# Designed miniproteins, single chains, continued (2): the designs that were tried, part 46

Each design is a single chain, and the fold is of that chain. pLDDT is the mean over its residues in the fold that is shown.

## One batch from the design tools (miniprotein)

Design m5585
Fold by ESMFold2-Fast:
Parts: C-alpha cells; structure tokens; sequence
Structure m5585 (fold): chain A 90 residues (1-90)
C-alpha cells in the first residue's frame, strides 16, 4: 500500500487550497484508473478546534463531498485552517 501525507495552511478560496484539491484529484483519477480505492484521513485545525474526517473514496464525487466538508469547517474561521491529508491507496 502507498501512503501520501499532504500538509497545507490555507484560507478558503486560496491558491494553496486549489493546489491541494488538484493534487487529490490527480491521485483519485490515478487510483480509479488502476481499480483502487483511497482511505482518507483529513485533520482540519482551526482556532476553534481540531476536526478529523475519515472517509473511503471510490470516485471523484466522493472526493468532492469530502472537500465540501473541509470547506464548511474552514469557512467558520477567517484566519484560515491547517489541513493535513493522509491518503492510503489500496
């Protein structure tokens, strides 16, 4: 199994957010092409607290649902969020 760890600090709508999303899209499309799934653990740290999301991704739509949840958490804080994504392909 291959595990990828992506860390970023971004404000919703930033280039850093777009870079993270594009990296995850590329990873999901490659996994899909190879008939593989991805286990995602996303840690979102804001001034109000730390949130952990665990999802198994089988499609680009699943990935977009997770990124929508991350954006909803980040939008509550104007100062941005620290995001760590651990992606395990299997």
Amino acid sequence: MKTYVLKTHFVLGSQEEDDLVNKLIKLQLEAEKNGQSIDLTVTVTTPSGTHVLKRTINSLDDLMDVMTEVADLAVRERTGADVTVTATIK
Scores: mean pLDDT 77

Design m5586
Fold by ESMFold2-Fast:
Structure m5586 (fold): chain A 91 residues (1-91)
Amino acid sequence: MTLAELVRKVREILDKDTSLTEREKAAVGRIVMAFLGGAPEEELLREVQTAMRLGIDPEKLKEAVTKILKELGFSDEEIERVLAIIDRAAA
Protein backbone atom coordinates (compact mmCIF):
# COMPACT_ATOMS: atom_id res chain seq x y z
CA MET A 1 0.00 0.00 0.00
CA THR A 2 1.39 3.44 -0.92
CA LEU A 3 1.63 6.33 1.58
CA ALA A 4 -1.08 8.15 -0.44
CA GLU A 5 -3.40 5.12 -0.10
CA LEU A 6 -2.69 4.97 3.67
CA VAL A 7 -3.46 8.71 4.05
CA ARG A 8 -6.73 8.31 2.11
CA LYS A 9 -7.77 5.28 4.21
CA VAL A 10 -7.04 7.17 7.48
CA ARG A 11 -9.21 10.09 6.25
CA GLU A 12 -12.06 7.70 5.30
CA ILE A 13 -11.94 6.00 8.74
CA LEU A 14 -11.94 9.37 10.56
CA ASP A 15 -14.64 10.90 8.29
CA LYS A 16 -17.12 8.08 9.07
CA ASP A 17 -16.39 8.18 12.84
CA THR A 18 -19.32 9.85 14.66
CA SER A 19 -17.85 9.60 18.21
CA LEU A 20 -14.96 12.09 17.69
CA THR A 21 -15.09 15.90 17.33
CA GLU A 22 -13.32 17.61 14.40
CA ARG A 23 -10.51 18.66 16.79
CA GLU A 24 -10.11 15.08 18.07
CA LYS A 25 -10.06 13.76 14.46
CA ALA A 26 -7.30 16.26 13.54
CA ALA A 27 -5.20 15.25 16.58
CA VAL A 28 -5.64 11.50 15.91
CA GLY A 29 -4.75 12.10 12.24
CA ARG A 30 -1.50 13.89 13.20
CA ILE A 31 -0.46 11.06 15.58
CA VAL A 32 -1.26 8.33 13.01
CA MET A 33 0.49 10.25 10.17
CA ALA A 34 3.62 10.72 12.33
CA PHE A 35 3.66 6.97 13.06
CA LEU A 36 3.09 6.02 9.37
CA GLY A 37 5.86 8.43 8.29
CA GLY A 38 8.35 6.71 10.62
CA ALA A 39 8.76 9.73 12.91
CA PRO A 40 11.03 9.24 15.95
CA GLU A 41 9.39 8.60 19.35
CA GLU A 42 10.08 12.22 20.45
CA GLU A 43 8.00 13.59 17.53
CA LEU A 44 5.15 11.16 18.27
CA LEU A 45 5.26 12.14 21.98
CA ARG A 46 5.08 15.84 20.93
CA GLU A 47 1.96 15.21 18.80
CA VAL A 48 0.25 13.45 21.76
CA GLN A 49 1.24 16.28 24.15
CA THR A 50 -0.20 18.83 21.67
CA ALA A 51 -3.50 16.87 21.56
CA MET A 52 -3.68 16.82 25.39
CA ARG A 53 -3.04 20.60 25.57
CA LEU A 54 -6.12 20.97 23.33
CA GLY A 55 -8.13 19.15 26.06
CA ILE A 56 -8.37 15.81 24.25
CA ASP A 57 -8.83 12.71 26.46
CA PRO A 58 -5.84 10.31 26.15
CA GLU A 59 -8.24 7.32 26.33
CA LYS A 60 -10.11 8.62 23.25
CA LEU A 61 -6.76 8.98 21.45
CA LYS A 62 -5.82 5.38 22.37
CA GLU A 63 -9.20 4.00 21.18
CA ALA A 64 -9.11 5.91 17.86
CA VAL A 65 -5.41 5.09 17.16
CA THR A 66 -6.03 1.38 17.93
CA LYS A 67 -9.04 1.28 15.55
CA ILE A 68 -7.19 3.01 12.70
CA LEU A 69 -3.94 1.00 13.00
CA LYS A 70 -5.89 -2.30 13.18
CA GLU A 71 -7.82 -1.37 10.01
CA LEU A 72 -4.46 -0.52 8.33
CA GLY A 73 -3.18 -4.03 9.23
CA PHE A 74 -0.58 -3.17 11.90
CA SER A 75 0.39 -5.81 14.47
CA ASP A 76 -0.73 -5.71 18.12
CA GLU A 77 2.96 -5.15 19.05
CA GLU A 78 3.23 -1.98 16.89
CA ILE A 79 -0.11 -0.69 18.19
CA GLU A 80 1.02 -1.27 21.83
CA ARG A 81 4.20 0.77 21.16
CA VAL A 82 2.10 3.78 20.06
CA LEU A 83 -0.28 3.34 23.02
CA ALA A 84 2.72 3.28 25.42
CA ILE A 85 3.78 6.70 24.05
CA ILE A 86 0.25 8.06 24.68
CA ASP A 87 0.39 6.67 28.25
CA ARG A 88 3.79 8.35 28.82
CA ALA A 89 2.44 11.71 27.58
CA ALA A 90 -0.57 11.35 29.95
CA ALA A 91 1.62 10.53 32.99
Scores: mean pLDDT 82

Design m5587
Fold by ESMFold2-Fast:
Structure m5587 (fold): chain A 110 residues (1-110)
Amino acid sequence: IEPVKTDKKNTTETIEAEGESFEEAAQKALDELRKHFDPEIVEAAQAAIDRVLEKLKEAGLKGHKVKITVRTNEKGYAFVTVEALDEDDVVLVTDSTRGVPGAAGKKPPK
């Protein structure tokens, strides 16, 4: 992977949560994400979480931590990466969404 310039032209936000199960950790992370991001980004994160859960189940792995990274480019596209981690913060499985057009970092309208 090439070294990335840290020009900070793009916004990166990371949400981490822990639970007794990956599903509990993921729910906590989604609740936090809903406070800060548009519904389209939350929906993309939910879809990625569902895929990560399927991968964990297929591999017979147990995760207790989730890490959701939302990267927004200068064009306003958000890229959501979901990682399932073990107790030692080792990434067990990961999934990334395609670029989501939207206003990352804005509260959802009521």
Scores: mean pLDDT 72

Design m5588
Fold by ESMFold2-Fast:
Structure m5588 (fold): chain A 69 residues (1-69)
Amino acid sequence: RLLSPEEREEIREYARSQGLSEGQVLLAERMVEVHGLSAEEAVEIVRALVAENGGRDPSVAELDAAVEA
């Protein structure tokens, strides 16, 4: 589902408030758009994968695997 500009800004604002970097904010936005997750779910998955990767941003494949788990 294509996100509206307002929905994208709400997701980015929330992700930034949760301590995500700009690159991680874009990953969270992609997860909402592609997988239909809530902003809260997308941020939580990105944050968990970053922690598991020792602070490195997850790949798209890692994000997709985490959503399907």
Scores: mean pLDDT 78

Design m5589
Fold by ESMFold2-Fast:
Structure m5589 (fold): chain A 72 residues (1-72)
Amino acid sequence: AREVSGREFQEALGRVVSQDPLVSSVKPGDVLTLTGESGATAQVTLREDGTAEVVLTRGDEVLRAVLPTEPS
């Protein structure tokens, strides 16, 4: 898997998240699979410590990051 900068990953995730109303309903311990417009998929696992583990798949690339989640 190729790691991208957290900023690039956050921008890609932000585009997917902002278009899916289900993200606002996700609870800690849930795993949410999101499909982007380009066929990219993001698997988001909310943790109880206020972080999210995100695995973004784009074609043959797999990107992984742990991001802080602010429900605010």
Scores: mean pLDDT 61

Design m5590
Fold by ESMFold2-Fast:
Structure m5590 (fold): chain A 59 residues (1-59)
Amino acid sequence: GGGSPDSMPAVPLSGPPDVSPEQAAQRTELARRLSEHQRNKDLEGVREQLQRLQELDRA
């Protein structure tokens, strides 16, 4: 075999079907943004998205 490093980060985006359609949509969007910030190592963005997700979960 060859030693070619294939780096392909796959983030599983599968939420529970026990949430409202609006909440699910918002969660998906927030998760997507969080993933982008994580990829860029943007702690500020990650924190903001996480806080929004937490608020949504609390609601």
Scores: mean pLDDT 72

Design m5591
Fold by ESMFold2-Fast:
Structure m5591 (fold): chain A 85 residues (1-85)
Amino acid sequence: SMREEVIAALERAIEEAERLRAEGRDEEAKLVAMNAIQEALKFASEEEAKKIREIRDEAEAKYRETGDPGYLIEALREVLELFKK
């Protein structure tokens, strides 16, 4: 299903972003996470999209303050849990 494909894509994005962050490639980790959130929004219901935007905006604010892509990777995990429900 499309939902299963989105879940698989989010899981792959989390693994890739974590690997890039571990390698010190923080800018690339950020882009992977941001792109995955944007793609998930295309397949979300109206209610899910509202929650995803709230998760994204909070994570982007924390990233802006700290420079740590870990906040965006955590946002991917929260979005993944939303799609699993």
Scores: mean pLDDT 89

Design m5592
Fold by ESMFold2-Fast:
Structure m5592 (fold): chain A 69 residues (1-69)
Amino acid sequence: SMMEKIKKEAEEKLKEFFESANEGADEKELYEIGLKALEEVRELAKKDKYMDELINEMIKKLKEKLKKL
């Protein structure tokens, strides 16, 4: 479905973003910016069940990355 495709694309974009950040950027700051953006998007996505699930999963993965820093 379109929602599953969007989910996979979003996950891949996040991975590319964090891989590029590992060289030369403040990795912690970049993850915190990403998390803040996802939390803001979640407030807008709460009305859509599929989008809420997608954003929640992305936030969970990003928080796990922050804990390892």
Scores: mean pLDDT 68

Design m5593
Fold by ESMFold2-Fast:
Structure m5593 (fold): chain A 69 residues (1-69)
Amino acid sequence: MLSVDELVDLLRNGGGSTQVDASNQLIKLGDPRAVQPLQDYIDSTDPSKLYGYDYQRLQLVRRTLDALK
């Protein structure tokens, strides 16, 4: 079983389907330890510079964080 830290890394740095799978597993696990790393990603990311896949990643991270609140 993947740890919370491994799932967070896959969501932040993985590609395509890997990020979606990591998001779904984090939501299912419901572990609050994922909240801070995902918030840090949002805080360090400039949405005005994102397009295509990177913009989709930010939206996926936001959705995952909202589900964990």
Scores: mean pLDDT 78

Design m5594
Fold by ESMFold2-Fast:
Structure m5594 (fold): chain A 83 residues (1-83)
Amino acid sequence: MSPREEAIMGFRLLTTKSGAIFLKDHREGLSVEQYKHEIDTLEGMLNDLKSQKSKFSEKWQKVIDETEKLIKELKEELKKMEE
C-alpha cells in the first residue's frame, strides 16, 4: 500500500458526512432520504476519482472498485428498505 493510496482512502472516508456508512452496523436506522443522499454523494466522488485516474498509477483503480462496491451495496439495501 502506497502513501497515496492511503491518502485517497482517507479522503473518501472524510468527505462523506457519514464515514459511518462504510460500516454496515452503523447504517441501522438511516432513512431512505439519507441513503439516497449518500448514494448521490458517492456517485459524484466516483466520477471525480475516474476523471483523475490518468494522473495516478493503477492503485486508483482499487479505490474506484471499492467505491463502486459500496454504492452497489447501498442501492441493494435501499431497495430492501423501499419494499
Scores: mean pLDDT 62

Design m5595
Fold by ESMFold2-Fast:
Structure m5595 (fold): chain A 83 residues (1-83)
Amino acid sequence: MAAVRALLAELRALVAQLRAYRPQMSPIMQRFADAAIAQAERVIAEGEALIAAGRAPSDNFIRSMEFVKRTLASLLAEIERQL
């Protein structure tokens, strides 16, 4: 549960940062950011539901959170390089 809470906090922070940069993005980057944010929000909702239910996440779910985090971090780094 602690690892899930940490990943959810990191995902929320990355989503907030992407939203903050969105007005400064090109139209193509905005499309990629919107898709990545939508995916992250679904994973966050699932993680929050698991915490609320007191259920342990599956290994596949943890891998999905880590994959989404890497995707968001990579996109954010690319956007910051272009600003």
Scores: mean pLDDT 84

Design m5596
Fold by ESMFold2-Fast:
Structure m5596 (fold): chain A 82 residues (1-82)
Amino acid sequence: MTPLELEALNHAYRALKAKADGNVEEAQKHIERAEELAKMAESQGDTNAAKGAREAVDYAREALKMDPETVKKRLEEIEKIK
C-alpha cells in the first residue's frame, strides 16, 4: 500500500493539474481525497505523514483561488523540483 503522504501529494498534484486545465470540479474532488488521506494519517498517529499531507492540501486549496495560467506556471516549477 502506498504511504498516505505520497497518495495525498499525488492527489494534490492532480488537483493542480485539473485547475490548470480549467476543470475546477475535478480539482475539488482531488483536494477532498487528499484531505481524507491527511485525516487518516492523523488518526494513525503518523505525525510526519499528516503534516506533509496537510501542507499539500493547503497548497492545492490556495491554488483553486488562483488563475489557471498562474497554476500552470506553478505546476511547471513543481515538476522541475520533483
Scores: mean pLDDT 77

Design m5597
Fold by ESMFold2-Fast:
Structure m5597 (fold): chain A 81 residues (1-81)
Amino acid sequence: EIEKLTKEIEKIIKENKDNPELAIEKIGQLIAETVKKTKNPKIEEFGKRVMIIILEGIKNGKSAEEIIKEVRKEAEKFLKE
């Protein structure tokens, strides 16, 4: 579930490199829908951390690939818990 969510987030980032505001909106919607469907507080916590990574990355001018790698690392940490 976290792995699938991470893959969809990566796809949104790649498809919206030139429109980071739209990427943030789409990712926020995806996370909200996943949380609602699963009702899993671990997914909610993961979503919060991922949004921070994405927002910070965009603010700091990081590339899509750099942001994706950071999101992937966060997913790996969550899967170990």
Scores: mean pLDDT 80

Design m5598
Fold by ESMFold2-Fast:
Structure m5598 (fold): chain A 70 residues (1-70)
Amino acid sequence: SLVDEVKELADRIIEEIKKAKESPNVTDEQLKEIYENAKKLFEELAKKYGPEVRDIVEKAINELEKIYKE
């Protein structure tokens, strides 16, 4: 389903951000760019697919911000 596809995409993006943050080869500037691009992608998914995916996207953005700021 669309919801399952968006959830899988969100989970994958979040894992990539976690790996990037833990990587000694990723600079602060690169991490910021990855974070901002991921956030924009999630916001566009919410705009494109509407309320059906909004809860998934909101949770993903919150987790993304937590990872980036911690």
Scores: mean pLDDT 82

Design m5599
Fold by ESMFold2-Fast:
Structure m5599 (fold): chain A 77 residues (1-77)
Amino acid sequence: SLAERALELAKEAIKLAKEGLELIKKGEIEKGIGLLLRAMGLLYEALLLAKKAGYPEEVVKALEEAGKLLKAKLKGL
C-alpha cells in the first residue's frame, strides 16, 4: 500500500541521515553529504506518499520537521 511504502521510505531516510551525520562527524564530509542528500530525497517522497495515504496530521508534520532539520544541517555545512 501507499502507507506501507511511505513508512518504508521514511525508515530508509532516517537510516541514511544517521549514517551521513556520523560520516561528517568522522571527517568523511563528501560521503556524508551524499547520504544526507539521498535521505532528503527519500524523506520528500515519503512525505508525498504519506499525504496521499491519509496519514495522521501529526505524522505528516513530523516528516516535514525532519526534512527541515536535514535541510538546516546541509545549509550549515
Scores: mean pLDDT 81

Design m5600
Fold by ESMFold2-Fast:
Structure m5600 (fold): chain A 109 residues (1-109)
Amino acid sequence: ELKKKIEELEKELRETQKELLRELEEHLRKLGVSEREIAVRVTAVGITLAGGELLSKEEIEELRKNKAYRILELELRIGEILLELAEIKNDKKAAAEYKERIAVIKEAL
């Protein structure tokens, strides 16, 4: 049933977003970022993801330069889930935007 597929994708989306935020927190801590700055940055990314948006091209490039490949892999999976949800909902504009963003993430990997 289509409704079940949507519910499963939305559940996977939430779990993948949560894991990305956890991995981002650990990554920033390993880079020596202060706990205050980690809290600010993780909160900002959490708001972006909760809004159905992907990380910016600048954020993706920073993650690539720091070899944060696990975070990039999680971001790719988030993009793929968002694309599938947009295609199911026949949101052609959102689907086209997610395809473009996914291509940028794949180039960073």
Scores: mean pLDDT 87

Design m5601
Fold by ESMFold2-Fast:
Structure m5601 (fold): chain A 70 residues (1-70)
Amino acid sequence: GTGEELYRAYFEATAGPDGRIAAGKHHPAADWRGLPEAEALRVVRALVELLGIPMTEEEIRAIARYVSTL
């Protein structure tokens, strides 16, 4: 789905082989697996801002929904 496609396009390079997101320079490390959707939404939004990715709120929510299913 859209969330998975956006995740792969923008975040795959920052995820380890086990799907964990490494800490950016100013963002704490996150395990994307099993995060509640609301927490995944906060993490995705923070990471999008940190990486300077031009993304709509709807796209951010799509990624958060996908991530919450990992």
Scores: mean pLDDT 66

Design m5602
Fold by ESMFold2-Fast:
Structure m5602 (fold): chain A 109 residues (1-109)
Amino acid sequence: SLPTVNVKVKVKLKTEDREKTAREIAEFMKESDGTVENFEELLKKFGIEVEVESDSELSEEQKNALAGILASAIVAALLEGPEAGIKMLYEMTHEGILKIEEAEFELET
């Protein structure tokens, strides 16, 4: 069994059209296999910066789980504002493997 890892997340992205970017991210996610590699491609494609601090090293399973949570939270933040993204991160905690302690979204135009 994996120990629970506590994480702090900061997301920064710049977009001229939040709704369009959210739809394009959702479409990318639909075609992805949910891996860290696909998440890194998403970050590069949309110019998204993510900073993660953790109290221990993340396993591959925890990294994949965090990638999926972050992608969903970014879509929520773009559509409904930063507070919705933060709420999504807290609500999408996986069973005993991840816990979000702090989350911040910086959305620029």
Scores: mean pLDDT 79

Design m5603
Fold by ESMFold2-Fast:
Formats: sequence, structure tokens, C-alpha cells
Structure m5603 (fold): chain A 74 residues (1-74)
Amino acid sequence: MSVEEKVEELIEEMEKVREEAIRNKESIDTFLKKMEEIAKKFNSIEGVSEELKEKFEKEALRLLGEFLRWHHKS
């Protein structure tokens, strides 16, 4: 598996965490802990380019923003 494929897999895991958090009405704290575990997996990947790092960080912020917007509407 390429470094890019590993990063895409972790982005998909973050999307699933967001979907599960909304479905299960999880707390912000629970959601953040799950996101932090995915970030730890990302940090264990060697050879990540700056571009892939920025992509991962932007997607993490987008998903966090989507969850927070949902939480405020509830």
C-alpha cells in the first residue's frame, strides 16, 4: 500500500467516525478522542509529503466542523 493510499484510508476512517458520532449522538469529547487516535495512526506513517499532511489536516478540520455544526443544531 502506498503512503497516499494509507492517508486516504485514514481520511475514510475519520469520515466513518463522524458518521458514527452523528448516528449515535456522541459527545464532542468522545468524537475528539476517536479523531486523536486516527491522528496518531497518521503520525506513525513514514514518508508523508507536506502536501499529503496538509490534505489530512484540512479533511480533519472539515469533518470536525461538520460534526460541530450538527451538534449546535441539535
Scores: mean pLDDT 82

Design m5604
Fold by ESMFold2-Fast:
Structure m5604 (fold): chain A 75 residues (1-75)
Amino acid sequence: MEELIKKAEEYLEQGKKAAEAGDRDTAVRFYKEAIIYYAKAGDNVGVVKAANYLREVGTDEQVDEALLEIEKELL
């Protein structure tokens, strides 16, 4: 569990750095990974936090695609 949360936090920070650099596509990928790892850890607060960052930076299409990929990974 702790390892999964640590991975999620690392991906979230990488996503933030990419977003600050204006690299939306890279930020979306890292935020998606952060959501997956928070979800695997059972950290609902982390999932919501990472999803909010994804929605802020991603296009509607990128957000929808990422959510579908997350659902497939968790099923």
Scores: mean pLDDT 84

Design m5605
Fold by ESMFold2-Fast:
Structure m5605 (fold): chain A 100 residues (1-100)
Amino acid sequence: MSLEEVIEKLREMGKEGGGVVDVEELTKELAPHGHVARDAEGVVSFTLVEAVEDYLSEEEKKKYEELLEQAKKTGKLDTDLLIELLEGAERIRQEVLEKA
């Protein structure tokens, strides 16, 4: 699944959920394609964001931590925030990692 397909799926899930998506539903849809991982304790991580973690700004790191905290406390994620983080991470990947 491409990043564009992931973002489109997140937009559709967000429309159905009133701007939020269930972590279990998201993991079921995206983990088979390697975009999301969930550990034995139920902690979620996003492969693209994790791959560029060292290149994230302090603001982007705080947004990602907020997203993960929301997932842990409510079992739900803000889809607009997740899309923003994924688009930012892809831009960093293209500018820093693919041009190196």
Scores: mean pLDDT 78

Design m5606
Fold by ESMFold2-Fast:
Structure m5606 (fold): chain A 62 residues (1-62)
Amino acid sequence: SMERRRKELERMLEDGVRAVSRAVLLTVARRKGLTLAQLDAEQERLGLTPADRAEVRARFLA
């Protein structure tokens, strides 16, 4: 159905936007020397999911 197709495209777009947001945030956080608390605040502002936030946090602390 058109409704099913629309939901599929919206999910793919949202997933793509979050993936780009994760990559950009990690790059900026590294260059600016953000603290973990500042990184967590930025992830909250960007509306990243708990799973996305956990991945960014793990990469940041590695």
Scores: mean pLDDT 80

Design m5607
Fold by ESMFold2-Fast:
Structure m5607 (fold): chain A 71 residues (1-71)
Amino acid sequence: RREEALEAAKPLLEELREAIKQGDTDRANQLREELVETIASVPGVGRGEAKSLAREQVRELTQEVAEEMNA
């Protein structure tokens, strides 16, 4: 389910937030890939859906971090 996918993604989203705040682009890119794989591993979530959900989560997170860092 979507909620299970988002719950499984939480630890990686926290790590990604930290990497983005530190400006570690290489680490952030690796975590984005792991995020897709983690979401895709949840029963009922296909690879395409996992990529879509991961992209949405990363976009929201990146926006939030950018606002935080610029404040």
Scores: mean pLDDT 77

Design m5608
Fold by ESMFold2-Fast:
Structure m5608 (fold): chain A 64 residues (1-64)
Amino acid sequence: PAPRAPTIEVLEETEDSVVVRATGAYPVQNAVDAVKAAFPGYEIVDLRITADGDTVVVEATLRK
């Protein structure tokens, strides 16, 4: 079954920054949008996108 929304995993968290991995089977933009929605008030300062078959993995670094 296809996931309804990307899965977000927090890899590292500090007072000023968060590093997350978002995994989903849908377009990359869905994963990016999910990350933005999960961390309102943070800005994405680094973004890495990896495609692995039907899965899209987005690793994002966010700062306040």
Scores: mean pLDDT 75

Design m5609
Fold by ESMFold2-Fast:
Structure m5609 (fold): chain A 64 residues (1-64)
Amino acid sequence: MREELAKIFNYKVSPEQAALEERLRAGEPVTLRTDTEEAYTGAMVLRSTWRRIGLAEPEVVLLE
């Protein structure tokens, strides 16, 4: 649980995250591909954060 929260916080400051936000600001479609339920949860929290700050919502896919 604490480790999941740390991952969510780290997503906001990661270089990959910043690059994806820049693409969304440019109006490009972005798909977040996740291969674990933890990564999917983090991606969903990130999508909610981006929506709150006015960015477009990326598509989030769980690869099972």
Scores: mean pLDDT 63

Design m5610
Fold by ESMFold2-Fast:
Structure m5610 (fold): chain A 70 residues (1-70)
Amino acid sequence: MNPEIEQFLADLREAVDIVNRILKESSSVEEFRQKMEETLKELEEKGYNPLVIGLVRALAEAEIWAMEKK
């Protein structure tokens, strides 16, 4: 398989796992938003992979949008 595709899928899987973990720990959209902001700040402070950070942010915004549209 293409190494770039494998790396992207690994990064995407990691981002999905992060978002799902926080979603499970959250009882409301407000709590989810707050925990996501804290997690993103921690990742940025650690100099984490910018692609993973971007994917986490995008997935979190999509979840928030879906929850708030109801």
Scores: mean pLDDT 81

Design m5611
Fold by ESMFold2-Fast:
Structure m5611 (fold): chain A 69 residues (1-69)
Amino acid sequence: SSLQAKIDQLKKEIDELRKRIGELNKELVTAIENGDFEKAQALEKEIRAIRKRIMDLKNELSTLEEQLK
């Protein structure tokens, strides 16, 4: 169904964003180890923005999954 396709797409987007957080966390660790505080703050801000996006997508996913019941 078109609803299932939308659910699958949201799950894929969430997974891709989670992978991006993983890569940014690796960069964050490196920035902290190098004492690059400005870069660390910028990376933390980007990670927080992506986490908010994941939350929004999860809320949409929950609503769509309820419609399948």
Scores: mean pLDDT 89

Design m5612
Fold by ESMFold2-Fast:
Order: sequence, then structure tokens, then C-alpha cells
Structure m5612 (fold): chain A 120 residues (1-120)
Amino acid sequence: MDAELTQEARRYALLAGQKLLEGDYDGAVEYAGQAFQLAVQSKSASQIANDIGMIMTGAVREAALKASADPDELEKLKEAVERIVAEAEKAGSQGTLDARYAFLGLAGAIESTLDSVVAS
């Protein structure tokens, strides 16, 4: 079960990243939420949150770079990232204290990645 939760959480994080790159922001938020809900159920939630964080921050960076020349698209991406951050914080709040801290770190990493690309 735990190994299956890890694999499915990672799969949904990859799908969320793909949707961000496609400009399907609603799909990205939905898949990110699924990844976070699966990850928080695992006894290895902190490690899975770190793995998801790497996937999501990479996708957010690429999406932000693609959107950087279009203010309207960048605004939509910012709104999607805010929704993804809220989903991560919500999922973490339903877990253990260790999971909660890991998911707050994940949320902060996603937000900081967007800010680092757009703050030029």
C-alpha cells in the first residue's frame, strides 16, 4: 500500500506538471491535489512531499519561463500556483506534524520558484 501510494502520488505530480506546461491550470490544480492527498496518507509523507516538491518546482519554473512574455498567461499561472499552494497546505494540515511541516516546505518551495522567475 505505501509503495503504491508513493508511485501514484508521483504519477499525479507528473500529470499536474504536464498540465501546467500545457496551460491547463484547472487540470494542474486537480492533479496536484490528488498527489498531495495520496502523499499525506503515507507513513513516508515527508519523503514523498520532497519528491513531489522537486517535480512541481521544476514544472512551475518551466511554465513561468514560457508565460514570462505574456502578462495575461502569467497572471493565470500565478492564480493556479496559489491554488496548488493552498491544496498542499490543506493536505499537510490533515497529516502528522512531520507531514504538516514537509507540506508547508513544499508549498513554500513552489511559491518561491514562481517568484524567483517572475521577479526580474
Scores: mean pLDDT 84

Design m5613
Fold by ESMFold2-Fast:
Parts: structure tokens; sequence; C-alpha cells
Structure m5613 (fold): chain A 70 residues (1-70)
């Protein structure tokens, strides 16, 4: 079956802890696309930002976060 926003968020956290920042970004973006609870949305945005920062993708981070807040 399809993963829920919470399951995708937890997957993203695991991938982030494993230093798989690209995988974490994909999982957090998928979680956010499913219109999660405000708590998951806030946490996923923070982790997404941190994952982009870990990769040095600061410009891409700012663009994605701006799109999510529009």
Amino acid sequence: GSMTAEELFLLGRQLYQERNYLGAIVAFKQALALNPSPEIQQAAVVYLSDAYDALGLVVERDRVLQALSA
C-alpha cells in the first residue's frame, strides 16, 4: 500500500540519520505533498532544510522552502 505522510516522515528521519541526505529530501518532500498535520509539516520542513544544508544546496533549499510557503 501507499505510505502515509507520517510513515514518509519517519523514513526521512531514518535516511537523514544514515547521512543519506538525498533520500531524506525525497521522503520529506513526499510527506509534505500529502498535506500532513501541522506538527509533521513543521518538523519535515526543518529536516528538509537541514538535509539541503548538509549537501551545501543552500540556493535550492531557499527555492523549495519558498515554494512550500506560497
Scores: mean pLDDT 85

Design m5614
Fold by ESMFold2-Fast:
Structure m5614 (fold): chain A 86 residues (1-86)
Amino acid sequence: SASKEEERRRVNREIADKLRIIGLVEEIYLAVENKDEETVKKAAKELRKLLGVENLSVEQIVEIVKEAIEKKLDVDEIIELFKEAS
């Protein structure tokens, strides 16, 4: 039915968003290590938009990303950290 297909699409979107968050967190972390400021700014802006935390600075996003990687946080814990910081 259409309702079951819509629910499947919603669940798949939630999974895709979580995978994109993980990818952006890793991209930011690697870009910081490589001193690639342009990639840091681009990935941080995309992550900020995806999470709805547009009030956070790029510097604040980088600090949260470093904490998330160092503490080996899962994606739900990472999302919570960003929401608490905003």
Scores: mean pLDDT 84

Design m5615
Fold by ESMFold2-Fast:
Structure m5615 (fold): chain A 91 residues (1-91)
Amino acid sequence: MKEEVLKTAEELKKSENEEAKYLAELAIHKVETDPAAAFYHVGEALFLEKKYEEAVKYYEKAIELLEKKNLSDTPLYKKAKENLEKTKKLL
């Protein structure tokens, strides 16, 4: 889990897209303290790279982690749900 997020984020740091690189670095910084946010930011970076199937998996994991913490009424949960649905429509 943590190893997978870190590996994916490290690859995203090689992106030509400055926003995707920033989101990958942010995810690496947050992986220990806010894993749900880390998964969400990797999902956003993957979306910018047009890796939609992978982005879906990361958004779903962020949602799962937030639900386990009873944080389903937060802005992050709403954004993750919204981005998941938008990304699925592109597949």
Scores: mean pLDDT 85

Design m5616
Fold by ESMFold2-Fast:
Structure m5616 (fold): chain A 94 residues (1-94)
Amino acid sequence: SAEPRELSEEEKELLERLDELIERAKKLGKEADKIEDKKLRREVVLRLTGLLIRLIGIKTGIEWGLLSNEEAEEEIKRIEEELEEIEERIKKAL
């Protein structure tokens, strides 16, 4: 339908979690700017950009009803694990 789909409480919670992950990725991007190694900084920034694109895609998928809550939770978990890896890599470079 042309009308936006009404969101469930579970979908609203997933969207809030996605917004928190987007803000986390943005904060990590600012920390990555401090990396003196230009090659590592570029690799980290490109990975964070890719994660931001994926997070936006998941949000759109939920809002349009194209992605199940189970599929969204699986993708969110993978992104959380990747963000943890990136955060550790930044900490070691600083």
Scores: mean pLDDT 85

Design m5617
Fold by ESMFold2-Fast:
Structure m5617 (fold): chain A 61 residues (1-61)
Amino acid sequence: MKEYLVTVPEGKDLELAQALREAGIEIIGVLGPGKFLVRTDDPEKVREIAAKFGGEAKELK
């Protein structure tokens, strides 16, 4: 399981959080509007969700 920084445009926070939880992705922190720290064993799924909301997911090493 790895950690990712998910960044999306402001105003999509609730929809993003809902989509992440429904996908079984753990939200471990909120760093600001549109910025979520998440943990998952499915990196492709987190990238797909981020892209769907016009953002990106970056792996933390």
Scores: mean pLDDT 80

Design m5618
Fold by ESMFold2-Fast:
Structure m5618 (fold): chain A 64 residues (1-64)
Amino acid sequence: SEKAREIKEIVERWRKGEPLTQEDLERIAKLYDEVTEDELREVGLTPAEIAFLKRIKEAVEKRK
């Protein structure tokens, strides 16, 4: 999935030590609703990273 790949690219920047911006967090939250956990696993995200993405989505939505 192209959307799952976009999430992976944001996570890979974070893995390299680049901090996630508020814009990155909002983008992850929006894309998370449009992908499945299976798609996230297929692009090589770990269960811990997927759980982290879920927490980002919940935190962003709770703030709104």
Scores: mean pLDDT 81

Design m5619
Fold by ESMFold2-Fast:
Structure m5619 (fold): chain A 71 residues (1-71)
Amino acid sequence: SAAEQAAGDALLAAAKPTWEAARAAVLAGQPATFSASSGDHTASLTLVPEGDSVRYTVTFDGEVTEGVVPL
């Protein structure tokens, strides 16, 4: 919904200061975790390097999504 998109955009904006550090860590083969909140919405992201891929775990307002993406 538009409200969910707006909440997501606000959380992304709140997390921006940590994005480059998290990306640099993952590219260096280190796990990275960051979290952000906006109003009553919360999000966290954990990135774990796994060889030539990255395992991600996203939690948004208590909902958990996991996946693996190639580097």
Scores: mean pLDDT 73

